# Designed miniproteins, single chains, continued (5), part 108

Each design is a single chain, and the fold is of that chain. pLDDT is the mean over its residues in the fold that is shown.

## One batch from the design tools (miniprotein)

Design m19757
Fold by ESMFold2-Fast:
Structure m19757 (fold): chain A 99 residues (1-99)
Amino acid sequence: AQADSLLAAAERLYKEAVEAYKKGTPEDNIRAVGAALGAATFAAESVLLGATDEQIERIKELVEKAREIVEGVRSKAPKELYDAALDAIDETLKLIDEK
C-alpha cells in the first residue's frame, strides 16, 4: 500500500537523522535536520493516504522523536532548515490529532 511505503520511507529517514545526530559534525547536524524534515513529510503523506491506527501511533512516536533531534541541533543548523523541519513536524502532529 502507498501508506505502508511512505511510512517505511519515514522510518528510514528517521534512522538517518538519528545516526547523523550521533555524529554531531556541522555537516551531520544539517543532515540530521534535513532527514527529520523528510521523515515528518513522508509520515504526513502516510497519514493522508490511509495509515492504520497502529501506523498512526508509530508515526506519532517517530515524529515526536524527530522533534527532539531537531531541537537538540537548534542553532547548529541553518535557521530556514530548522524552522521548516519544526513546521513539518507540527503539521504532521496536528494532522494526526485532527483525524
Scores: mean pLDDT 86

Design m19758
Fold by ESMFold2-Fast:
Structure m19758 (fold): chain A 92 residues (1-92)
Amino acid sequence: SLVEEIREAVRRAEELLREGDLLGAARALAEAAVAVARALALGIEVPEELLEELERAARRLVEAARAAGDEEALRLLQEGVARGRAAYEALS
């Protein structure tokens, strides 16, 4: 279920990026980052292709947010990564 949560969050982020919803995309990627951290802490294998898709979506968001001056989107992504790290530490 965590792998499916990651897949759905990445899919949602890519859709929102296409629509130009940078804040929505940042929230979706933050959710994916937390789910990845939880999966890794629990010893659940995340497909390499899915991690590559997540990384690519995050890179696209960062570039788009910088171009638009959307500091809130960058902040939301950074907070998501921090929450993922905290979750990993708590579960490991």
Scores: mean pLDDT 85

Design m19759
Fold by ESMFold2-Fast:
Structure m19759 (fold): chain A 57 residues (1-57)
Amino acid sequence: SREERAKQLIELARELFEETKRKGGVLRDQAMYTASMASILDPRGFEILKELMDWME
């Protein structure tokens, strides 16, 4: 379902964001893409996207 996909993408986006911070920007594009997809499905994904963009800027 859409809700299940949103949940999975949110969890993946958070995981990739943490890995991106730990590895100094490695996986940045994957984190951005996943957070962007999550943001389309759920406002929580938009929060992750904003945090990631703020961290990168």
Scores: mean pLDDT 79

Design m19760
Fold by ESMFold2-Fast:
Structure m19760 (fold): chain A 85 residues (1-85)
Amino acid sequence: SAAAEAKLLGFIQQLSALAQQIGDAQSVEELEALGAQFKALVAQADAFIAAHRDQLSPELVEQYRQAVKVFEEMYAKKLAELKKK
């Protein structure tokens, strides 16, 4: 449904906003706070997708999976950069 797809698009937009904040993190503590927000958001989005799978386009679900992957890759890179001290 349009309402279910709009909700998933909202989760994708929130993931993208968190990913942008990774670049601005100045410490491991700040990055870990973003990681906690990411985990909470993914848990909500995964539960929503499971409940509404028949109402969501495969393309939008794949876009969500890609957004999750992008965050994880950016997080790992930033964590490595911050640990070089």
Scores: mean pLDDT 88

Design m19761
Fold by ESMFold2-Fast:
Structure m19761 (fold): chain A 61 residues (1-61)
Amino acid sequence: SEVDRLQAEIDRKLAEISAEVARYRANLAAGDQAGVAEHRSRILELMTELDRLQAELAAAQ
């Protein structure tokens, strides 16, 4: 169903955010300013996508 598909996509986005947060923290600890900026940008993009998917799921329920 569309609801099941959206839930699966949300779960995938949450996993991607968790992975990017881990990379962000690792780059902070290493003092890699370029890596910090890159992963921060990616986290913000993924959070925007997650927000849209959650809105679509709410509308589909």
Scores: mean pLDDT 88

Design m19762
Fold by ESMFold2-Fast:
Structure m19762 (fold): chain A 68 residues (1-68)
Amino acid sequence: AIAGDGAESPEEAAENLRRFNEKVLGVKEDIRVVEETEDHAVLESPSTGTRYELERVDGRWRVVSSSK
């Protein structure tokens, strides 16, 4: 998926995921950054309980997993 692929920051990845989920899945989520380190970040949607894990790969942030 392109939603979280190649983001420059976890906040950009969150915006990309919000747009992707609305357009492709028809789901609107208030996705926020809850944890951020140099090479790892966690996004959460409080409305759905979904958690997204991000890793920095080749200088860009990528979604590596999602869970509820």
Scores: mean pLDDT 73

Design m19763
Fold by ESMFold2-Fast:
Structure m19763 (fold): chain A 66 residues (1-66)
Amino acid sequence: RWRELAEEGRRLEETDPTRAAGLYAQAAVVAAEEGDWETARELAERAVSLGADGEELRATVERVYK
């Protein structure tokens, strides 16, 4: 589930970094929902490096973490 979103994000990093950031952010939330905090944190960091809102993403990941 989160792997599919992260893979799509990786494909878009070169052509559309903004969309890639959104996909990595979504993947981070899904990983957190599945209880994989380490993966969620890595994906969130990647999303922020590409332009995602770090404060909002961090709050969402922390809230949904299982």
Scores: mean pLDDT 79

Design m19764
Fold by ESMFold2-Fast:
Order: structure tokens, then C-alpha cells, then sequence
Structure m19764 (fold): chain A 85 residues (1-85)
């Protein structure tokens, strides 16, 4: 839960640095809606989405190594979310 908020906030901050304010706002709004859920599978899938958003922002900032690490984490979380269903 706290990890989802932290990752979404970091992704939004980086997209804001890239001049993508609307996308940053959408990421934060989507995370807040997910945080209202107590469904473990939905929260895990949401966390995967947040990590993927962070990876995309990092890639656009030229931080390719960090982007790859977070994209890998997102794929692991997506697999876990599917298993929890």
C-alpha cells in the first residue's frame, strides 16, 4: 500500500520533470483509486503499473539501467497478481 503510493508519486514527479503534467496527474489519481481497494490482486497489479510508469519516465530521462530494473520488477508483480486471482 505505502509502496504503491511512493512509486506512483516518484513516477509522477519524473513525468512532471519531463513536462508531462497531465500524465503525472493521471498516475496519481489512478494510484489513489487503487489504494481505496483491499483486493490484494488489484493492489499488486496497480503496484506493477506504478513501477512500469516509473520505468518509462526513467527511460525518457536517459536512466536506462534504472528503467530496466523497475520494468523487471513490474513484470514480476504482474505475474504475482495473476497468480493471486
Amino acid sequence: KEELRRVAEEAARRFRELGKEELAEQILKEAEELLKSKDEALLTAGLAGAYMALAMALKEQGKLEEAERYAERARELLAEAERLE
Scores: mean pLDDT 81

Design m19765
Fold by ESMFold2-Fast:
Structure m19765 (fold): chain A 81 residues (1-81)
Amino acid sequence: TEEVLKAREELEKATKELDDVQAQRDKTLSDYNSEINKASSNPQLQDKVKKDKADKLAELEKKENDALRKRNQYLAKLLKL
């Protein structure tokens, strides 16, 4: 019973961490797309914003993959209890 409760708490925490990273990714996409649109008449500025977007999204993709693996590991552990 205590092992199930702890496993549920760990899964809930891992799920929240995944949700937080996904929310950060969605906000990052929205914010950078807005900045790219504002820079539509300035190709050099638009290219810089696109590069910054790509770098930030690559970092967030790594974090999302790590969070997804962690959530799936806790889910698998809970299913074996």
Scores: mean pLDDT 85

Design m19766
Fold by ESMFold2-Fast:
Structure m19766 (fold): chain A 98 residues (1-98)
Amino acid sequence: KEEKEKELIERLEKAVEEARAKVQAEKTKEALLEAAERVIKVAEEVEEEAEKLELKKAQIYARAVRIQAELTKARVEGRLEEAQEELEPEALELEEEL
């Protein structure tokens, strides 16, 4: 379980690093959107897998990464205020679980 949890967290970290590299290289609004969408997808997959395996730490990290990526996407789309309101309940739950 501990080894699998580490693998899931490393998968999240790798996705974030790849997203950052893409944005740094392309420096476009489209690259930001694509990078954010990729991070959201990876975080959703990790969160689901961690839930099935009852790996709470990986679930919490995946959720935090997904929320940040969703906020980044919303900012680029001009929907930041709406997204903050929608994600606030999930962010508050994260604070309680950390």
Scores: mean pLDDT 79

Design m19767
Fold by ESMFold2-Fast:
Structure m19767 (fold): chain A 57 residues (1-57)
Amino acid sequence: MDRERAEALALALARAMGLDASASAQQRTGLGKTVAMLSGVSREEGEAAAEAGLAAV
């Protein structure tokens, strides 16, 4: 599974939605699920990508 694509997607979505490292737990979970669904990665990989993306905003 392409971790770099998932992280890039998470960063793009976070920026588009105005989310950053201060995002709530619910926002982080929602972003992780969206990234997992769109990238075809596991829930855990989507969550990791969301955290990396939010930290990079």
Scores: mean pLDDT 78

Design m19768
Fold by ESMFold2-Fast:
Structure m19768 (fold): chain A 89 residues (1-89)
Amino acid sequence: SPELEELLREADRLIEEGKALLEDKSLSLEEFEKKLKELTERGERLAKRLVERLEKETDEANREQIRRKLEELDRLHKELAAKLEELKG
């Protein structure tokens, strides 16, 4: 489905941005918190859209692909949250 492919590409872009934020050692705590808040808000909206798509999806291969992407987003969110706590001391 072109619609699903676009949604998954949007998820991939957000994951790439989140991974870049994890690797960026140049940011202050304030800059990191600001970027994390923006990515978290975008991730929550995207996760909602992925869940809504999953509820309507009848093809099991597509359902598995959506679930894997949701798991990847959740894992990245937890890694970013852990980095924030480390930066706070």
Scores: mean pLDDT 88

Design m19769
Fold by ESMFold2-Fast:
Structure m19769 (fold): chain A 87 residues (1-87)
Amino acid sequence: SVASLLEQARRLLARAEEALAAGDVETALKYAEMASMALAHALLQQGRHDLLKELSARMKELSKIEDKEEYTRALLELNRETLERLE
C-alpha cells in the first residue's frame, strides 16, 4: 500500500540521517537511495506521474554532485521534500 511505502521511506530516511551523523556516508547513501525507491513506488501507485517526472529530473541534477557526502545530503533533502508533498 502507499501508506506502507511512505512508512518505509520515513524509516529509511531516519536510518540514513543516523548513519550520516555517525560519519558512515556509505550506509547513509544506501538508505537514502532505498528511500528514493520507496517514494518512487508510492508516486507510481498513486498515479502521480508528473511528480515522478519532477523527481527524476531533480535526481538527474543531483547526479552532477561529485562529492559522495554532498550528494547524500542533497538526496536526503530531496527525499524529505518528496515525502512532505505526499503527506
Scores: mean pLDDT 88

Design m19770
Fold by ESMFold2-Fast:
Structure m19770 (fold): chain A 89 residues (1-89)
Amino acid sequence: GDELVRPDKKLQEILEKVGLTEEVYTLEEILVAIGLYLLKEKLEVSKENPHLIDLSGTLLGEIFGVKELDMRNSKEIVEKILEHVTIVK
């Protein structure tokens, strides 16, 4: 079954920017919300590497502690999300 997670206050601010106000989510729902946040913010992408998103000066970049996000590296994105959620039993 899909594991339920509770986002921390910082990650909740990202979720609220895309209209999500629930207390618990699946990890897949959070991944989709991050994608929608990136689309809504219209962040600069590298013309040479369009999968690399510049997170400099963004709330998400501050939360994840990274200046750049590789959209092809789903494992790194999941690991960063897991640093900001609590598993719900």
Scores: mean pLDDT 78

Design m19771
Fold by ESMFold2-Fast:
Structure m19771 (fold): chain A 87 residues (1-87)
Amino acid sequence: GPNHPDILTTKLNLAGVYASQGKLDEAEALYVEVLEGRSETLGIEHPDTLAAVRQAEAAAIKYGLKRTLAYIEKLSVEHLKRIVFGL
């Protein structure tokens, strides 16, 4: 399906290419989709989810992807809630 690991990896790579080309809306849509898909299928603590967060954060800082940064902050808050409340 659309959240298959191989598809999410391809989308993550494509998001980086779009960001480097100045296609910021397309890059943000793909980064958010990958972060959401990996968080839902693998969980926030999974190495592949954390790798996607690190790549998306680096690109968001470099290219000014404000919506991607906001989504990463949301995931970080959700992760903190899981640690604090054990849910």
Scores: mean pLDDT 82

Design m19772
Fold by ESMFold2-Fast:
Parts: C-alpha cells; sequence; structure tokens
Structure m19772 (fold): chain A 80 residues (1-80)
C-alpha cells in the first residue's frame, strides 16, 4: 500500500539520520542541521503521498525529495 511504502521510506531515512547523529554525537551544530533536514524531508514525503494524483507523479516527487535529501546531507557533512 502507499502507507506501507511511506513508512518504509521514513524508516530508511530514520536509520540514515540515526547513523549520522551517532557519528557526530560530539557536534551539536551538525546534529541540529541533520535533524532539521530529516524533519523537512519527512514532511515533504508525507505531503507528496497526500497530494500525488497518480503513482507516476508520486514516484517522480519521491525521487526528487530523496535526491534533494542526499544532496543536502552531503553539503552538511562536507561543511564540517
Amino acid sequence: SKEEKLEELIKNLEEVRDSYLEKFKDNPEIQKEIQELFDETKKELKEAFEKAKSDEELAKEVGKIIQEFEDKLEEIIKKY
């Protein structure tokens, strides 16, 4: 179902988040940026699943959101 797919995506993002929060446990500034990025991405994924009118539209929106998450995460890590 769409709900199961959303839950799987969020769980995968939470695992990535938790790995980076542990890696940077001694740096509260980077932890804050990672948490804020995760919260923003989670919100965007939920909105995409609620607003998408077709499976094709949903797949494109999710793909863009995940790519932007990966790019922003890389920029946060690269900065520190």
Scores: mean pLDDT 85

Design m19773
Fold by ESMFold2-Fast:
Structure m19773 (fold): chain A 78 residues (1-78)
Amino acid sequence: MEEEIEETAERVRKIALEAGVKPEDADFIASTVRTMLRAGALTPEQAIAVGERAAKLVAEGMDVHDALSQAVREVTAA
């Protein structure tokens, strides 16, 4: 469980970096996703989707907090 959570969070971090997100924002996205996975608020699949969506929004110029809030809302409303 913890190993899968860490692996998923690290994958999200890499996705954000590859999308051109600043390392500090990529770390924040990964840390938020890790916390939500530990709380059972996201599945690993939802965590990847949140990471991809948040990274895209940040790369387009959105604030990382707003991007994460938007991504979580979109992914968890399905």
Scores: mean pLDDT 84

Design m19774
Fold by ESMFold2-Fast:
Structure m19774 (fold): chain A 94 residues (1-94)
Amino acid sequence: SLLNQASTALQEAREALAANPPNVDLALDHLKKANDIGATLKNNGQLDEAFDIYNQTADLLEEILELDPKNADARKLLEDVSANALAVAVEIVL
């Protein structure tokens, strides 16, 4: 299941950030995977699920930027994820 893969990637990112010291590079690898799964969900028309995955990914990227404000990879991924979340939001009928 794509949702199980996304949930696993997000959980592994959270665990990487909870490590002492936090493993930012490992968290970013898992968040890149979550973003890719979000895109697949969106392309399948699973818009609510894609939106949830993008929002959780953005929240964890913001946590990374609190730890390392100059992390260019985190900033770029957050820009991409935020744009993806906005695109999905406008397709959802409220």
Scores: mean pLDDT 89

Design m19775
Fold by ESMFold2-Fast:
Structure m19775 (fold): chain A 65 residues (1-65)
Amino acid sequence: MELQKEIDLAMAEIAAAVAGLKIVSTEGNKLTIGIESGDEKQQEELERVKELAKKLGVEVEVIEL
């Protein structure tokens, strides 16, 4: 279970990075992502990353930058 959580978190983190989103922090199974205000492309990518993270059991916190 512990190793699986690390893999799931790493996959969500990689997906966010590939989508061009800023990773602010990671703690346990929680991924904190920063988005730029007014960027519609980042908003669409964030939605995709949230959906993936939800399937992986990773909690996503969003901060506006």
Scores: mean pLDDT 78

Design m19776
Fold by ESMFold2-Fast:
Order: structure tokens, then C-alpha cells, then sequence
Structure m19776 (fold): chain A 92 residues (1-92)
């Protein structure tokens, strides 16, 4: 249903907003926030790989993998740019 699709989209947007907060805290030196963001992104990537027909799955997978790669390189601004793209995609 359209209501279920909207609820799932809002949940995904909230997920990305939480990730952005964790990445911002990691940028300020919070190692726990960095680990939390990496684990959350790895989990989301795994879920998208197991559900390739989910809305925006291929694009979200690419954006989340890029965000994770940038976190691993300690390029938190790069990670935030990819998460902003994920939010824009989910709101489209």
C-alpha cells in the first residue's frame, strides 16, 4: 500500500539522519560513534544486498558503500555528502 511505502521511506530517512549524526560525532573524535556508524552501514548494505527489488536498493547500496569507504578513510565530510545524497534520493 502507499501508506506502507511512505512509512518505510520515513523509516529509511530517519536511519540516514541518525547515521549523519553519528558521522558528525565521529568527525569530532567520538570513536564509539564511528564504530556505530560503520556497523549500521554494514548492516544496511547487507540488507540491501538480500533485497535487490526494494525501492532504490541499487542506488542506496552504492551510496552507503561510498559513505562506509569514506568513513574508513576518515573522510567524514565525504561520508556526509553521500548520506545527503541518500536523503535526497529517499525524498524524491
Amino acid sequence: SSALAQAEREAQIRFVETLKKQVEEAKEGDEVAEETARLALSSAISSLRSSPDAPHASDLLRLYQQALDHIERKDYDGALRYLDQATALLRS
Scores: mean pLDDT 87

Design m19777
Fold by ESMFold2-Fast:
Structure m19777 (fold): chain A 89 residues (1-89)
Amino acid sequence: SEIEKIFNEILKELKKAFEYIKKGDEQGALESIKKVKRLMEELEALLAKLTDPEKRFEAEVNIGLILIQIGVLKLEAEKKGFEKVAKAL
């Protein structure tokens, strides 16, 4: 599904952001976060068209999981002193 593809791309970009933070590449992390934000906007547009309550509930659960990953990424950025990355999340 289109929603599943976007979730997978968000997770891929979040993983890249974690790798960039670990590597000390703040600019690389910022670019990955920028892509995550764009994908989240695309996801919101698809959810606005989603009328099936079961599929909507599943999508909302997956969004919750993504938000948890974003929270973890923000904490890791803060620990590293990457203030721009932390503020972008």
Scores: mean pLDDT 85

Design m19778
Fold by ESMFold2-Fast:
Structure m19778 (fold): chain A 61 residues (1-61)
Amino acid sequence: PISTEQYEALVEAAEAANRDRTPEALRRLIAELEKVRSQASGELREFLDANIARARAELAA
């Protein structure tokens, strides 16, 4: 149950982070992933949690 707007925002954030791994891009990616995570369950939620953890680890380095 992800809206088109939420999906577009996540794709935009992911593309920005893929182009340049700046702290600003990583924070935006984490924020958009967390919004999707709130609507997710099961394996999808586990996958999102793993991606959020990796982005947070990169931001902390």
Scores: mean pLDDT 80

Design m19779
Fold by ESMFold2-Fast:
Structure m19779 (fold): chain A 67 residues (1-67)
Amino acid sequence: SKEMREYYEKARELLEKGEPEEKINEEIEKAAEIQHKDPEGNKEVYEEMLKPEAEKAKAYEEALAAA
């Protein structure tokens, strides 16, 4: 989806600029929310572009909640 791609592209731009993880994860979360609303339509983009980064973000949040 175009909207999901735009959030992913923004996350990449923030990463390249060395912005904090909080800002990068905010854009990734927005893309993941779009994927969650239409998993089948966005599956390919999610799996190729966002899944590895979303999994890292989720693991980090779970670790913080457990601490």
Scores: mean pLDDT 68

Design m19780
Fold by ESMFold2-Fast:
Structure m19780 (fold): chain A 115 residues (1-115)
Amino acid sequence: MFEELIEGVREILERLLSMSMEEIREEVEKLGIKADSDLAAALKLFGAEFVNLINELISDPEERQKLLEEFQDIVAEEGADLVSRLGDREPSEEEIRELLREIAERVIARIEKLS
């Protein structure tokens, strides 16, 4: 179970890193999700794919909620840190890709502690 969840997070990351920001925005629009920036689109797509992954692999609603809350906390913390460092500028595609890697690494590390 946890190995499959870790592999799923890695697969989500690899897919997102293979996409352009335009492709990420198109996927978010297809899902009916509103995103006002490339950063918002990337984070919302990661979140949507993570929700799908935990719903597929985790049968316990309490464990699903816990994992989702931990994911949301990681995304909020990493996203806020990036935004604070950007000031008035928009993040580059490279900065967004690095943020996605950092989020995935923290999520994987958290899942490994549950094993």
Scores: mean pLDDT 85

Design m19781
Fold by ESMFold2-Fast:
Structure m19781 (fold): chain A 65 residues (1-65)
Amino acid sequence: SSGGGAAAGAAAWGARNGGMSEEGAKRAYQFSTQGGGDGEAGRKAAEAAKRKDGEEAWRYFQLAS
């Protein structure tokens, strides 16, 4: 539902703005659109992205995926 899209977008934003390459950000976005649910890890990734902590956002995104 609507929560899943927000977590996916936040994780992709965090990956890109946390110093990851464009390829890394693109892969994070593709992974989230293919099967990344919200879950606890997805929620933490979104919160880390809101804090502009791309490293933590990427770590939690990996746990969610």
Scores: mean pLDDT 56

Design m19782
Fold by ESMFold2-Fast:
Structure m19782 (fold): chain A 78 residues (1-78)
Amino acid sequence: LKKKKEEALKKKKDAEETLYLLTNPVPIPEEKKPYYLKIFEKYASESSSTEELNQKILEDYTKKLEEAEEELKKLEEA
């Protein structure tokens, strides 16, 4: 029970951090640059513009955050 709640919290934290870095004009930490580079590369192959790329990443991570919050709520209700 505790382990599943911890994993849901980690997913929520990662999604929140990703969204924060995408929406705020802050330098991406060096240790996270490879992670962001892979995200951009994945969406760049599907996008013809920087605007479309940024929007797709934002939408995908917003959905991941909502899913993590829903999973956490289900674990708290159990």
Scores: mean pLDDT 69

Design m19783
Fold by ESMFold2-Fast:
Structure m19783 (fold): chain A 100 residues (1-100)
Amino acid sequence: SMEKELELERFTLEALRAAGVSDEEIEAMSEEEKEKAKNYLLAVKLAIEGGDLAEAAEYFRKAGIDTTPEQVREWLARLTEEQREKLREKLRELEKKAKE
């Protein structure tokens, strides 16, 4: 839906800010760069939340990262449970900021 697309755009902007990207740098980003950032966040969220690894790999590729479902699985396997929980918590905070 349009509401979900706007929420995802806000989520992407909040994630960039949390990563230390300034508002000036965000404003200077091309629509292509913003779209890549959005796809990267979708890939990470889907992988961390136990979604389809093939779908996560597709979003990583749309973000400009050439990856396979097997490589996504290997990446997840290298994360400790503490690292996964911290990522889930950070994603939850970003989603909260993206909501009205």
Scores: mean pLDDT 77

Design m19784
Fold by ESMFold2-Fast:
Structure m19784 (fold): chain A 86 residues (1-86)
Amino acid sequence: SATAEAIVAVLSELAQRLSALDLPEEVAQELDRLIKEAVMAVLIRGDFDAALAHLERVAELAGTVSEEAAALAREALDRVRQIADA
């Protein structure tokens, strides 16, 4: 669906932007895992609430290591909420 494609595009952009930051390897791996789980929730299950829950965890974890990473994650979370609520 157009909604699922829009959400996946936001998640893909977030993953790419986070990968450009010099984050600790273990944190970067966990953020990537959570984003992949969000993508799978959208594409396989059509579960936007699960995708939002994974993004909330991304924002929380990112905030422990990088203010910039946390801001990017929060921006993505807000964009996904807006798309899902439309």
Scores: mean pLDDT 87

Design m19785
Fold by ESMFold2-Fast:
Structure m19785 (fold): chain A 100 residues (1-100)
Amino acid sequence: SAEEIVEQILKGSSEERKKLAREVVESSKSVEELVKLLEEIVKIMLERIKKTEDPEEALEMAYKLKEFLTEVEKIVKHEEVRELRDKAEEELQELVVKIL
């Protein structure tokens, strides 16, 4: 489920997120199914980031999401995947500005 993937993104190492990206891509039957799953993952992650009161923790969460989506995009070079990665990057940028 998307929630299980979110937990693995947050708790895992950088290498584990890279492996998870490959597993998520390989388990998807189509690009459309993959994009729908990634949209749900991004939605859950952004809601958790918004509820996080610690700006450093929020920044770490946004970084981990961007790292995961970047690895997915390296495997699946699709416009909608890139748009989701860019959305995570925008969130990361907004959080960086708030802690300065």
Scores: mean pLDDT 85

Design m19786
Fold by ESMFold2-Fast:
Structure m19786 (fold): chain A 100 residues (1-100)
Amino acid sequence: SKLEEELKKILDTLKSSDDPDTIIKALKKLKELAKKISTIKEARLALDAIDVALESDDPEVLKLALEVAMELLKNAPDDRELILRIIGRALRAIGLLLDL
């Protein structure tokens, strides 16, 4: 889908960039796209992008990763494994933010 292509572009940007402004812009776009997610494949791509963002030591990046995970939780398909994975990323983001 067009959404899968956009999510892949964001994931590629997050994997390849070390520029904070580029990363923050990509995560803000990811948060907007998370509202449109309806398939397990789309949700998994968003989770992969969150996992890259959670490797950051930047509080703004970690806060955006948490916001994306929360948005994804509201919109993702009703799949137990997927929901548990999203919750796991949200909890990881909270834990990382508390260590700052």
Scores: mean pLDDT 88

Design m19787
Fold by ESMFold2-Fast:
Order: sequence, then structure tokens, then C-alpha cells
Structure m19787 (fold): chain A 110 residues (1-110)
Amino acid sequence: SMEEAKKLFEEGNELFEKGNYEEAAKKYKEAYEIASKIDPENPFTIVAFDFYVESVVASVDPKALPVVRKVLSEAREKGLSLEEKKNAVIEALKEAGFEAAAEKLEEELK
């Protein structure tokens, strides 16, 4: 249910605030998977995916967060597809020298 997805997202937020990025990523992923099946175009679904991406990257190197956040913000403004957004984040991470974070994200979004 959408309410279950929102609760998982809230749990993810608490974990992210504590710096537990890997566990936060799991919560955001579950929230995104539930929300995506109900309403893939819902702003909440998009935000849950973006937080999932941020958490995966932060679990490898939180210094990469500003790079990811900029790309995700630009993707939202341009209305990029999920695939375009994924590729844009991975490319930006590689260009900025965050190769390990890019590799982890590519693996997770497989």
C-alpha cells in the first residue's frame, strides 16, 4: 500500500540522519518498489527513488552527495526518464572521480 511505502520512507529518513546509509537505501528501495507498482508518476515515487540513489552513493562515499543531488535536481526539472536519470548520475559520479560509488549504483540499479 502507499501508506506502507510512506512508513518505509520515514524509517529510511531516520537511518539516513544517523549516517546509516546502507540500511536507509534498503528502506528507500522498498518504499520505491511499492509506490512504483501503485503510481509510478506520483511525486512521492520519484522522491523515494532519488533518496534510494542518494543513500546507495552515500554508503560508498558521502562526499559524492552534492554531485548526485545536483544531477537529480536537474533531472526532476527536465522530466528525465528513470533510465536517463540513472545514466546521468552514474556519468557525473565517474567524471567527478567517484568511480566506486558509480560502480555500486550501477550494480544496485541492474
Scores: mean pLDDT 88

Design m19788
Fold by ESMFold2-Fast:
Structure m19788 (fold): chain A 71 residues (1-71)
Amino acid sequence: LTEPLSPEEVEQIRKDALENAEKAAKSKDPQVAANYLTAAYILASVLRTAGHEEVADEVLKKIKEAEKKFE
């Protein structure tokens, strides 16, 4: 199967996921925000699948914070 993620790859994916969640929170358009949230969820899923559940949970918390903006 796929080679395990390096620490550098994990950090890059975490940063990308958090950046997408941040862009969602800053978006004025709900559709644009939904697209960024979807990208962040996919990246969090990659982290979880690679065995980095704690990092994935941190990202998911930020995604939920961004979602609350559109309540």
Scores: mean pLDDT 79

Design m19789
Fold by ESMFold2-Fast:
Structure m19789 (fold): chain A 74 residues (1-74)
Amino acid sequence: GPSAESAARSGRAAADAARDLGSGAATGTMGHEMYKNGKVAPSPEGARGGREAAEHATTAGARRASLKAYEASK
């Protein structure tokens, strides 16, 4: 229905904005997931671990983007 299409458009726009802004939203999401899964304590130490995990995820995304660009050059 129209609400589902609006949600899909909003999701894509949010993903594009997150990429453009350097994954600020991804940093928050990753930190929350690590906390929920008991991988990070609810402390300043946990916040540091969450940021490291988000940085790792961003690096993996950059690697995949580079590979995709390389494949497009074939």
Scores: mean pLDDT 50

Design m19790
Fold by ESMFold2-Fast:
Structure m19790 (fold): chain A 102 residues (1-102)
Amino acid sequence: GRITLGELYEAAAADKGEDAALELVGHLMTLINEARAAGEEFEILSDAPGESTVLKMNETLKKVLEEAAAWAEERGLEKAAELLRDAIKNNKDLDLLNDAPP
């Protein structure tokens, strides 16, 4: 199975509205970019032209999602945090499908 950025956005928006959802998705993307800058490797399942990037669950993605879940929990984004924790527990892949506005 997989989760999408769109699903994460919807969960956070249900928790505390669109501004909170944008902050969470933005924070997750920052964590991904920071891991890449640090030389950590993500396993890419799809990167074809015109398709979203899908990251396979591995140790790098697990750490990123754990940090995002803790960040969400601190801000009372309970549904979003539960979605992230479920993705970690069930080894779900992350689809970077860009459903979140900038």
Scores: mean pLDDT 80

Design m19791
Fold by ESMFold2-Fast:
Structure m19791 (fold): chain A 83 residues (1-83)
Amino acid sequence: MPSEIELEASVVMVGAAAEKAIGNPLADEVLDVAQEALDLQDRESVELAKEAYKALSAGDEEKARELIKKAREANERARKEKA
């Protein structure tokens, strides 16, 4: 059975894929940060990707960009801790 992190990341990725299908230009960036967070199994990165998706689906492009940036920074920290 998938972990809670895997389930939450999968929900974000499915939602972002739906946003991409309707032409949202930030959807690919949300998919990228969610996939990396899942690969890293990092809770903080998954939570930030989830918040980015919520902002994206609400049409808050500025907030979505800021949360995508924070998710990328969290993914970078998680990569460094594993190195």
Scores: mean pLDDT 80

